# Designed miniproteins, single chains: the designs that were tried, part 105

Each design is a single chain, and the fold is of that chain. pLDDT is the mean over its residues in the fold that is shown.

## One batch from the design tools (miniprotein)

Design m3651
Fold by ESMFold2-Fast:
Structure m3651 (fold): chain A 73 residues (1-73)
Amino acid sequence: GRHMDLEKVKKEIKEYEKMIKEGMEVVEAIPELSELLKELGMSEEAAKVLPKEDTTKEKQEQLAELLRLALES
């Protein structure tokens, strides 16, 4: 059910968090992380992360905060 789907989504988010820590381009991760956050019911947070000519550094900070929130959900 939904509980199992959320566990899968959280696992995928943790994998992206590790890749970002190891230097993965945040811009490449954002679209997939945005979809994962929507699956967790964080649609507003997902929309805030989508890049619109923002710096990668600022989006990295927003992504880190959203990943922490998603892992707590």
Scores: mean pLDDT 61

Design m3652
Fold by ESMFold2-Fast:
Structure m3652 (fold): chain A 61 residues (1-61)
Amino acid sequence: KERIKKAAEEMNKKQAEATRRGNELRALYPQVEEIAQKAGSGAAGAEHYFDLARKLAEAAE
């Protein structure tokens, strides 16, 4: 059945893409943290930046 074949391909494709996106977001995570900490100098927005970076990294997984 084409449906089974397509479903398997879609799953594999999505998994590979999710892994790639996760790596990209995780690369940004430490950079965002550094920038927020140093540039923000403890601004209230810095906490939101840290949470945003973490959430994006987790969502990609």
Scores: mean pLDDT 65

Design m3653
Fold by ESMFold2-Fast:
Structure m3653 (fold): chain A 89 residues (1-89)
Amino acid sequence: DEKEIERLLEKARKALEEGNLREAARYLSEAVEIMGKHYAKTKKPPSKELIERLRELIEEVLKKAEELGDEEVIREARLNLTFIEAYFE
């Protein structure tokens, strides 16, 4: 459901703006899981725009986590990028 993914991206962006990297990463992980499950069942990818927005936001969270040395968020963000690359090249 693209609407649910959009909602999670908005929540992740707000958490990132507030400096809550762990909450941002959690929302992005939920978005990736929903996207992966939908694609596995339907073989219909989300819009390219939605995939790119998700990837960009994960990359932004990863960059900030690397700057702060938050190893847990770094690991979570890298796993999410790996899933996107595996399903949506």
Scores: mean pLDDT 83

Design m3654
Fold by ESMFold2-Fast:
Structure m3654 (fold): chain A 77 residues (1-77)
Amino acid sequence: SQDFQELQDEINALIKKAEAGEISVQEFKKKADELIKRIDQLVKQHASDPQTVIQALMWKIALEGELYVKERQEKKK
């Protein structure tokens, strides 16, 4: 819904910055942790809406996956 469009935009912007190498692993982790907390709150607030819950959980998976990849890439430096 439009109620969380800003959250989606922030998540997409953070991932794009990480892919472009414009953000450190440490900064990405801090921002991702904050976004994941917001996602968990959104899931709790919309527990009766399966489509919103699924979308929010997919964002959480995307952030955690991106962080995992970035941490692995950092270990190769």
Scores: mean pLDDT 80

Design m3655
Fold by ESMFold2-Fast:
Structure m3655 (fold): chain A 96 residues (1-96)
Amino acid sequence: MAKQAALVLRSTATILENVYSLPETAEKFRKAADLAEQGDLDGAIELLLEVVEETTSHIITGRAAAAVHLLYEAQGKEEEGEKLGDELVQLGIQKA
């Protein structure tokens, strides 16, 4: 699970940098992937929540929400991750 979450985070970083021209946000997603691979799932989640707080982009919020869900699932908190992911997506809609 943690390996899958890290892969999704790295793939998202590549898309953010190469498709959306957001290298700073992409670097934060890479740092979250590194934290997840090191077993610091809470640190990875915290960094992604910081990205959600700072962004006005529904696309960035949605991608961060999906990653947070996967990280919670990796901790065995699947239901909590799904709920938080839905709440983050709703927050992104409100910011748009």
Scores: mean pLDDT 76

Design m3656
Fold by ESMFold2-Fast:
Structure m3656 (fold): chain A 61 residues (1-61)
Amino acid sequence: MTPALDRLAELIQRIKAGENVEESLAEIARITGLSRATVRRLIENGRYDELVRRVLELERK
């Protein structure tokens, strides 16, 4: 995986563990280009595929 995807995976693991949730959401928002509210909603709905897609889309540019 790319370094950005590895970072995304670690941040998701921290959120699932309940560790540094707000900071992790903010960093995912930054690397995906989404709002923190959108990131939270995607994680709550198990839409990790959309977060991965966003990271890959930014790297393609």
Scores: mean pLDDT 80

Design m3657
Fold by ESMFold2-Fast:
Structure m3657 (fold): chain A 80 residues (1-80)
Amino acid sequence: SELEERQRELIREAEEALELARELLREGRVDLAREILRALEAALVRAEEVLKKHPSPEGEELVEVLRRAIAELRELLARA
């Protein structure tokens, strides 16, 4: 379905965003990494709302990937 395809795309985008945040932190661009964290947190709120209305394995995976990425980025920022 279109929703499941978009959820798979968002999983890839979340993984890419975390990798970009790691690169930005390595370069000392803490403020840009914080912007990525805010974007991931906003994406998680939306993903959880969609999952509640339209339960799916893809939605569950997206929420899990976003939670993991947020937790990891928060840990990286705490060390910066």
Scores: mean pLDDT 90

Design m3658
Fold by ESMFold2-Fast:
Structure m3658 (fold): chain A 83 residues (1-83)
Amino acid sequence: SSMRQQQIDSLVDQARTALSQSDYQSAIDYYQQILSIDPNNSDTYTTMGDVYRVMGDDTSSRQYYQRSLDIDPNNVDAQNNLS
């Protein structure tokens, strides 16, 4: 529904604002909310992988990239980060 998409778009904007301020924990919390609404959003899993990588959590980063590829094996950003 359009309301579901508006909720996701609002959470994406809040997550991007948190990332621009290096508030990685708030960004993760917003992306987790997106995944609760849309659990098959491969791009959100890739973005969470990027956030964990910036934080130095390589184990969590790789797990999120792998989850992105499990949903969409053609996700180029996740492929490049696991190759």
Scores: mean pLDDT 89

Design m3659
Fold by ESMFold2-Fast:
Order: structure tokens, then C-alpha cells, then sequence
Structure m3659 (fold): chain A 85 residues (1-85)
């Protein structure tokens, strides 16, 4: 949870987008499993027409960073399993 907030903070500062907007966009993308930028922009604009390609990019970068963290966690678990064999 905290790492997600840190990633949102970074993206907000990097792109000059409010944290609340990035969080909302990210939640919609995660809820619907949308990873394609074109489909993401189309979907999000049906909810909020003011959404920009930059906001979609920022949210997808945050999502990718969270997925990398989860991938690292799985690798750590697999390493421990090998040590227990």
C-alpha cells in the first residue's frame, strides 16, 4: 500500500498531475484489467472527458512499478522454496 502511494507521488511530481487524479485513473485501469493505452484513454474519457494521454501514461507507469514489485516478491518466495528443498 505505501509503495503504491510513493509511486503515485513520484508520477504526480514528474508529470505535474494531481495525485488524486492519478489514483482515480489507476483504480479504473486495475478494476477493468486495461493495459492498452488506446483502450484505457477511450474508457477513461467515457467516465471523465478531461482525461489526457499524459494522465493515462502516468497511471500505467505506476501500475507497471507495482507489478514489478509483485514479481520480485514471487521470485523471493521461489528462492526460499529452493533453500527448503
Amino acid sequence: MEKLEEAIDWAAERFGIPKERIRRVLEYLKEHGITDPEEALKYLRSIDPSVTPEEVTAALLVLDNVELYESAEKARIERLKKQLQ
Scores: mean pLDDT 71

Design m3660
Fold by ESMFold2-Fast:
Structure m3660 (fold): chain A 103 residues (1-103)
Amino acid sequence: VPRELSEEEREEALRLAREAEELARRAKEAVKAGDFEKAKEYMRKAAEAATPALDLVTVSSDEEVRRELGERLKRTFLLLAETAEAMGDEMAALAYRVMASAG
């Protein structure tokens, strides 16, 4: 059931969403450089940050918060999906595309 997030929850969700987006970008750059081990590490960290942010977005009754954070998280999960596909991990890519459709 949607509810209003506290100010602290909104700040945490925004911080986590921004962290996840930056980590996902670094993962894609690592794949382009051929560093798949670094890419996997950045992807793991991005997912760890993005998941709690997505949970906060999905329970938020604030349409502006849902829109802004939802768009950031969607971009993050789509970038993770593209990165997983580039590494040949089709199952991870599908999972991230499903997460991108949430919110």
Scores: mean pLDDT 82

Design m3661
Fold by ESMFold2-Fast:
Structure m3661 (fold): chain A 87 residues (1-87)
Amino acid sequence: MQIQLSATGLSEEEARELKEKAEKAGAGVTISESGRLHLGAIGLSPETALELFERALKAGATVHVGVSGAGVFDTVEEFRKAIEELL
């Protein structure tokens, strides 16, 4: 199972902190700026993806989490359900 996260509208500081957390957990991370800061992370564990998703939403970002075979989720509740159904 592959989990990826996309977050848009983070501050530079929040994006850096989330990148450091994701990379330390072994994920591949990209940051790009096109009017707003965009952060993409791929190869996340369920635990790390959940932490980053909650943190990015609290920071006011627009967040999407993709799970291979399960789809794309915009809410922490739907993402939790998808993980629980796959375990």
Scores: mean pLDDT 79

Design m3662
Fold by ESMFold2-Fast:
Structure m3662 (fold): chain A 70 residues (1-70)
Amino acid sequence: SMMDAQAEALKEQILALPEEDLERLLVLSMGDVPVRVRKERLAALGVADAHTYSDEAIERGLAAAREEFL
């Protein structure tokens, strides 16, 4: 589905971040914060298209990246 494709694409972009930025992002992503804050954090780290992803794709992409990296 389009949602599955967005979540997978976001996961790949997150996992391509420098290791220091990746680890910090994923630890912070375990906190209960609004999706807007998650999108802003991603954009600040160079995921400039983060605002184009759906809220569900952001949550699923971060969860998938945590499962693969942590």
Scores: mean pLDDT 82

Design m3663
Fold by ESMFold2-Fast:
Structure m3663 (fold): chain A 84 residues (1-84)
Amino acid sequence: SAEIEKLIAEIGEELRNYEDIKSQKRLDELAKQLSALNPDLVVTFTFTTKKGVTVTVTLDLKTRTMTTTLVTPEGVTRTSTLQV
């Protein structure tokens, strides 16, 4: 639906505008709006920040989890998982 596409675009835009993912509250709010429209959605975003950090975010509404993996240019990996 148009609402789902808009929310996915807003999540992607917010993630790309951050040097790292700092606003978990905003992402959680967007994820909750998305789950109200499609509770079975799985979406993965992968991009590189201006600092060269590779960010992979998987929003899995079937398991109600959002997993974020950051890989720095030096190869340091940080993973966090939130319940949605």
Scores: mean pLDDT 70

Design m3664
Fold by ESMFold2-Fast:
Structure m3664 (fold): chain A 70 residues (1-70)
Amino acid sequence: DPFAGFNKEALKKYYPEFYEELQKVDLSAPADPSASPLLQALLALERAKQAGDAEAILEAGFAVNELLLK
């Protein structure tokens, strides 16, 4: 499951639109510039987790949090 690191229940509850987009996204595909900024940030976070880059994970997580505050 490519979303194993996410709390899917929380995403479905608070961001149902983005949860639906996430289910349709292929994480092995290159970044889609037409995707929402939040979805792009979530994809960047998941790619950073797959790469095992702790600094990239922190940076991507920070970007997700900033977008969620808007």
Scores: mean pLDDT 64

Design m3665
Fold by ESMFold2-Fast:
Structure m3665 (fold): chain A 77 residues (1-77)
Amino acid sequence: SEGFEQGVLVPLARMEALLEEAERTGDPRYAREALAIADDLTRQIRSRTPDSPVRQQLLARLDALRARARAIIEALE
């Protein structure tokens, strides 16, 4: 659905692009922005999505992106 694409898939794609930019530029600000998006999207998914395999997969993807962002920040500090 369009709501899912704009509310979930677009923020996920933006997080991936920000993490790639952080790695490319060596600037941890991009990884911190990705973390902020991940936190916001996690809150939205938990409040608006019923407990389901899709929700579990989305939350697992967000946890992986958060871990990657933190690893990038640690490597660049």
Scores: mean pLDDT 83

Design m3666
Fold by ESMFold2-Fast:
Structure m3666 (fold): chain A 88 residues (1-88)
Amino acid sequence: AAAAGVQVLEVSPKPGDIVKKGEKFTVKVRNTGPRPAVVEATVYDEDGNEIARSEPVTVAPGQEATLTATASKEDAKVGRVELRVRDA
């Protein structure tokens, strides 16, 4: 799905992967919009519990950024990654 102005390029670990506490998530994004965007990634387990959240990152128009988050739960199965985007 096209989030308005921000494209997800890469996600690791992926939905269905099992992660350990302290494991690093990386989400690579590009701002395809004409305006700076503040981007935050949230990771949920298969039960819908939040297991990781990135710091918000400001991404300039046409630029790429890598968001990082740390897993808070041992042996969690990744359910979904949600991207939150707002104007800078």
Scores: mean pLDDT 81

Design m3667
Fold by ESMFold2-Fast:
Structure m3667 (fold): chain A 77 residues (1-77)
Amino acid sequence: SMIEKIKESVEELLKLAEEYRKQGKENLAALYEGIAEGLVLIWIGVLNVELKVHKDDAETQAKLQQEIAELEELLKR
């Protein structure tokens, strides 16, 4: 699913950030953490646009709202 792909990408970026932090490369670690957060925020934005596009499709709206909620949980640290 789209959410699974986003979670995978975020996890890969955060793992890379952790590795750079362990190497003392704090600026690179912060950069990759920022990219991961930005990716989540961009996809929340996309899903909110999709909610407006599919306003007459209750099943699609319910699925999109669930996906937004899952992405919002990824932002909670």
Scores: mean pLDDT 85

Design m3668
Fold by ESMFold2-Fast:
Structure m3668 (fold): chain A 106 residues (1-106)
Amino acid sequence: SELEQLEKELRELEREIEEALGILRLLLAVARLIAKKNKDEELLKKADELAEKLDELEEEIKKIIEKAKKALEEGNLEEAKKHLKELKELLKKIEELIKEARELLK
């Protein structure tokens, strides 16, 4: 059924998002450790700015996941599809932040 396919897609997106968020958190933690060891205030500031963007993005993702789950529970497939599309766009934003965090470590 289309509902079962969308439920599977949501589970796969949640897993991919959790993995991407974990990678970003790890990169930022490493950047902070390097900044503290080297007394690099500029690197620390950039890592903290990315961490604030991460926290805002995580709160947005959490809200959209709950909306997607509710739409699926109510059988509202069009609303579920809309929120799954929004989650895919948010995953791309996490991937961009990962790229920015990787550049801090070069």
Scores: mean pLDDT 90

Design m3669
Fold by ESMFold2-Fast:
Structure m3669 (fold): chain A 90 residues (1-90)
Amino acid sequence: DVVREIFERMVEVHGMEVREVDGERVAEAEKETENGSIKLTVVLTPEGNLTITAEAYNKETGETYREELVIEGKFKSAEEIEKALLEKLK
């Protein structure tokens, strides 16, 4: 349930639009920045896996930076997930 709790918290914090497709929950939000936009996509699978994708578009250069994090249902606490996120951001 930690993965589901993260999904629900991200939907609330980022004001994401949620849709369900064949058992998957897909949440999306797009925000304009001073120099482009950031699109956030979160997918929760029936197996309990969570995929978080952030796409940052820079209108000055025309470049898109994409970062993806997959959280498997084997993670048992919010602290373990936070640690995994911090390791990926190093």
Scores: mean pLDDT 72

Design m3670
Fold by ESMFold2-Fast:
Structure m3670 (fold): chain A 64 residues (1-64)
Amino acid sequence: LVADVERELAALRERYTAQGHGEAAEAAVKRYRPLAVAAAEAGDSLGALQHLADTAAEVRRQVE
């Protein structure tokens, strides 16, 4: 689960960096990654997914 979280965060960072929004993506990942990883380490799959969704929503708010 932790590896899946890290992969999804890396994919999000790459996607938005390619669009010129790397700073927004990096800031969002930095903010939510500790929460998503902690949830994944605790076996809280729903919490990890929620934090991944919050990361994506944060980037979208900044760039859209």
Scores: mean pLDDT 79

Design m3671
Fold by ESMFold2-Fast:
Structure m3671 (fold): chain A 76 residues (1-76)
Amino acid sequence: SKYREEALKLLDEFGFSEESKKNVEEASEDAQRDTLELLRKAKESPDPSLRSSLITAALLITVGDVIDKELKEKKE
């Protein structure tokens, strides 16, 4: 999706693993959009604690989406 490349670039800037990037790549367009929005807010946040919370929330959105898809895909 159009949100994927920008979200991956932000994850790379934050130094995240290839596994985290893969979760974003495999996530739905809606999950990628929401993740990107939170990552952008994290980058602009001067508070390290808020930044960490926003990054964590962004990654949980993509992980949850990927897990839901895999569970349904294996049953179909």
Scores: mean pLDDT 76

Design m3672
Fold by ESMFold2-Fast:
Order: sequence, then structure tokens, then C-alpha cells
Structure m3672 (fold): chain A 100 residues (1-100)
Amino acid sequence: SVEDLLNEFIKRVTEIVKGKKLSDEEEALLVRTHVELSEAADYAIANNYSEEGIEYLIEVAERQRAELDAAAKRSKDPEQKELLLEISRELERLIKELRE
């Protein structure tokens, strides 16, 4: 289900950030990503997982991935850059699973 895919994504991101020191920008971006995905998922649920609802969730995930990639590109800290890119890859996995 869409909820199971989102829960798996959240679990994977939680494991990636576990024991890591996050910057204020990284923490804010991750919170925003979680909120945006949760709201888009609620929209998909409200529309009975219609093609439109799933496409919107994918659009939101793609947008959040682009923000993570941009933040990684701006980062001068190699560890922060790697962390953001790992989360971006988990969003790519979510997007691929939502398309199936």
C-alpha cells in the first residue's frame, strides 16, 4: 500500500540519520519533506488511490528530491553531502515503487 511504502521510506531515512549530527538546514529540509509527502499521501488516500492522486504524490516526491539534490550540491561538508544524497536515493526508490 502507499502507506506501507511511505512507512518504509521513513524507517530508511530514520536509519540513515541515526547517530548523525544534522544542521538546522538539513533538519528543516527533512521535516518539510516528511510534511509534504504526508499531505500528498493523504490526498492520494482521499482520492481512493486514483491515478491523479498517485501522480501528485510522485510529483511532490520528485520536487522534494530536487531540493535534497540542490542542498547536497550547495554543501561544503562531504559528510552532509553524502547524507543528503543517500536520502535523495531513498526518495528515488519510493518514486520507482509508486510508479509500479
Scores: mean pLDDT 83

Design m3673
Fold by ESMFold2-Fast:
Structure m3673 (fold): chain A 79 residues (1-79)
Amino acid sequence: SPQDRQIAILKARGTVLVGEVYVLKQLYQRETDPQRRAALRAEMDALIAEVKQIADQLRAMGENAFADRLLALVNEAQA
């Protein structure tokens, strides 16, 4: 169905964005320059906000378990 396709696309997009957050976290942990660290943190925060929007959309379509997993992964990345 069109809804099943939309769910699949949102799941794929959320997964890719979580991967990008983890890459940025590794770069952030290695960065020693305060200005570059602030820029990396801002980029991470923007991606995390987008993952949260995707999780909300998935939850609205009944995909609660996948939405909860995306949120758990980005919360872990913020720790």
Scores: mean pLDDT 91

Design m3674
Fold by ESMFold2-Fast:
Structure m3674 (fold): chain A 84 residues (1-84)
Amino acid sequence: SMTVQEAVAAISELFSSEKLSQELARHLAQKFAEKVSSLTDEQIIKLGLASKKVLDAAEKGEPLDEKLIAQALAENGIDPNLLL
């Protein structure tokens, strides 16, 4: 199972991806910073799992855009409006 530390690493990797636009990367980082103090460990782990799925899909050639991120968040039980 994913730890909180592993989840934070996956989230940071997503926000630092060269495939992510600078504007979207800044938006996601800002929203995460605003919300992180109110998130449970379970929610952080779900965000890490969503981040890993997005990175895996992008590696396979899917566009790393808002739609892909929203889908991965929703599939992991997170409201996409939390970050988008």
Scores: mean pLDDT 84

Design m3675
Fold by ESMFold2-Fast:
Structure m3675 (fold): chain A 66 residues (1-66)
Amino acid sequence: SVKEVQKRIALGLYAQSVIERASGNEEAAADYEALADKHLEKAGVTPEEREQIRAEAERVAQRNLA
């Protein structure tokens, strides 16, 4: 579904935002986060779904930074 595709895209973009921030690329991190937020707006997710996606993205990013 479109919602599932948008959620998957946002997860990847949030994860990249975390990785960029960890690397000191604050501007790139903010850009990825803003783009992820736009994808979730289009998906019509709830605040609870957004928090879940952000939490999952943080976990994915931290595993990739290990």
Scores: mean pLDDT 86

Design m3676
Fold by ESMFold2-Fast:
Structure m3676 (fold): chain A 74 residues (1-74)
Amino acid sequence: SLLEEIRRLGREAKPEHVKPLAELVTDPNEEIRRAAYEALLEIARKLGPEVLQPLLSDPNPAVRVVARHILDRL
């Protein structure tokens, strides 16, 4: 399922997983948005806040807001 794939991307914690997960934080489905947010938070906790740097300049303002919220929770 997509939810299990999102959780796997968070657990494996690779920089290349950040952009695909960021696209999912704006998904119409609330469970998918939450899972993507939690996966990004897990990656940032494991690899450090710098891994989210590209999201702070994302063209989607919702993605930028989510990245700032995650950084505030670290």
Scores: mean pLDDT 88

Design m3677
Fold by ESMFold2-Fast:
Structure m3677 (fold): chain A 62 residues (1-62)
Amino acid sequence: SAAEEAARAAEESGDRVGAEAARLAAKQGNGHLAGTGGVVAASRSGDEELARRAAEAGKQAA
């Protein structure tokens, strides 16, 4: 669910790749992948807030 929220934030910022990656990771139940992928996507986009959410999702989903 936290990973899904990160995906929504990525969609809202126009980062389609990051959104798809986060949703896929959430579907697979892989919180570590969701957090890592989200941080990378946010780094590409320059969204520090999205990076924080992705990192938090990874920790929460562990």
Scores: mean pLDDT 59

Design m3678
Fold by ESMFold2-Fast:
Structure m3678 (fold): chain A 58 residues (1-58)
Amino acid sequence: STLDAIIRAEILRDLGLSEAELEALQRLSKEEIARTLQERFGLSPRQAEAIAEQILRL
């Protein structure tokens, strides 16, 4: 959907991710995505969980 495309673009821009990196994250569990976001981007646990949920809904 158009909203999913906008959310995808915002996540890619804000985190500096490529499409391939986002697709790789989508193959992981929510907990693994959140852990990766915390370790690589310094996000808080709450922010990482919220973004992980958005990634999995795309």
Scores: mean pLDDT 83

Design m3679
Fold by ESMFold2-Fast:
Structure m3679 (fold): chain A 56 residues (1-56)
Amino acid sequence: MKKDEEILKKYLTENSRKLVEFSNEFAKKVKEAQYKNDTEAIEKIRKEFRDFLKNN
């Protein structure tokens, strides 16, 4: 398999439900914040990134 497909497949199969939910919520927050130019939402997203990094 290509690396892209292999990484995506493993990521999905290991924690499919939890990661899909998290990724979907994260992606929609990013899109909404950018679309609305919502600086508060963007900052919140940045903090979520930092918390994720700190815990993992």
Scores: mean pLDDT 67

Design m3680
Fold by ESMFold2-Fast:
Structure m3680 (fold): chain A 89 residues (1-89)
Amino acid sequence: MSVSLELEVLPEKDGKVTVVARATASVPPSEVVIAPVGSPVKVSLVSQEFTGTEAVAVAELPAQNARIVGALFIDGVLVAQALVEVKLS
């Protein structure tokens, strides 16, 4: 199955970092989840948009060094995961 999921970390602002998840699949995705690695709890999304076979989700997290996982679901089935690191100077 053709599927892609990418995570992008935007520069720190006001003690927060913004993580953007962009997904493309061969069929419409149903859910995008963003969570810190090792956390059983997903982050509440600031925004989420589904357009045909594409999805964009945005999360704001505290500005801390962390590994963030993104997960893409189609009809309740996990089809892709991506990882990104938040590194603060």
Scores: mean pLDDT 79

Design m3681
Fold by ESMFold2-Fast:
Structure m3681 (fold): chain A 84 residues (1-84)
Amino acid sequence: LEEEAEEAIEKGNYKEALELLEKMFEEGVRNRDVELLARVSELAEKVKEKALKEGDLETAKKAFELETEVGVRLLELAVEEVTK
């Protein structure tokens, strides 16, 4: 999934990349995998930046929304780890 998402981003297949990142996000949430969630955030940021550069505002918005959701979930997991 990660390698496929990175390849889709490099090829400009942002819709495919976002679908793969959403699947990675679901797995990261399910497994409480902070490293995977951080990677999804990083890749979503790349999609957002590339889409904005190309003037694809719809794709940039979707990437920003995913990045925001990942960020919120990472904060929730960080609080859970500290209060453990």
Scores: mean pLDDT 80

Design m3682
Fold by ESMFold2-Fast:
Structure m3682 (fold): chain A 77 residues (1-77)
Amino acid sequence: GHMDALLALQALRAALGELKKLTKDHKVKSLEIEVDGPVVKIVVETDKGKIVITVDAAKRKLVVEENGKVTESDLPV
């Protein structure tokens, strides 16, 4: 529905923003983006390791996995 499209877009915007923040000092080797309803997952491989960013716009959660560490936070407004 219309709301599902808005949630997907919100999740994508948030995930891309986090990607830019986390990779400022990194050389990106590969990038994969997966969209599943309100959830967007970005997998990026860099010269410093692998980063996985998952945003769930329906739950308003952002999860970052970097070098075996998982950080969970609330989605920014």
Scores: mean pLDDT 80

Design m3683
Fold by ESMFold2-Fast:
Structure m3683 (fold): chain A 94 residues (1-94)
Amino acid sequence: MENFLKAREKSKEDEKLRKIVDLYGEVITNMEKYFMTKDNGIMGTQAYQGLVDSTKKLLDEMGRKVPITDSTSPGDLMRHVSEAIKEAVEEYEK
């Protein structure tokens, strides 16, 4: 019985980690789109919004409540993501 409960907890952690990896990939994809389109007015604005939305979704899934505003730079968004990933990895490897 105890071994079954431990296996279920480990499976849930692996599922959460897979979801975080998928969301991180979405953030990287949106960051690349932003850098490719940032000099093209409307397309740059849309790409930035996609980056903000995917970053919020990733941080929420990681349990990190970070205030992201319309003035948050792409560099600051990636800093928040990097810090959250570092803390999540440290928690996962306990």
Scores: mean pLDDT 71

Design m3684
Fold by ESMFold2-Fast:
Structure m3684 (fold): chain A 100 residues (1-100)
Amino acid sequence: SAEEEEMRKQIEELIELTHEVFEKLSEEAEKKNDIDALKELAEVHDQVLEIITQAINAKTKEEAKKLLLEALDLLLETAKKFNDEESAKKVEEFKEKLKE
């Protein structure tokens, strides 16, 4: 259905956004030689991907959307914690688009 195609595209876009955000945050942590930050980012990245995987396997569009919003909330919290205002803005814009 058109709704299934839209959900697939939103999941693909969220995976791309997730990789972009964690790559940027990890590069900044690496420049600072902040090993604790790198470990935290790796753990949170795994958590975000696990939630997205649950969304892919969801039986309903409503459950998938709820899980994608949970992944976005975690990604947003992470961007804010690491003071990446540009990534936080991109995540907030994606979250608003997904709520429509």
Scores: mean pLDDT 87

Design m3685
Fold by ESMFold2-Fast:
Structure m3685 (fold): chain A 102 residues (1-102)
Amino acid sequence: KKEVEKIAEKILELSEQGKYDEAYKIAEEAINKGISPEEIIREMLKVAKKRLTDPAAIAKIEEIANHSISVLPRIKSKESQVQLIVQTAVSIAGILKKEKAA
């Protein structure tokens, strides 16, 4: 949905800027509204894929997102789910920054 897409775009943008506290707050607010952590991670992947043309970079962000989704069932607290979303965004943002600099 457009709301989750905008949230995912903002989390990625803030993570690229190193504004991790702001990214955490946006992710926390989304989880508190009942948006699933998996849906946020999937939308972050979708948004990031639109910005990439290199198949190797696309494969890396798919691996990052899929790993985070696989870990979600083991995470019981909302705080740890928010941390995982932000860590996933930081990892994806790192790939996006390298591709932009190349």
Scores: mean pLDDT 85

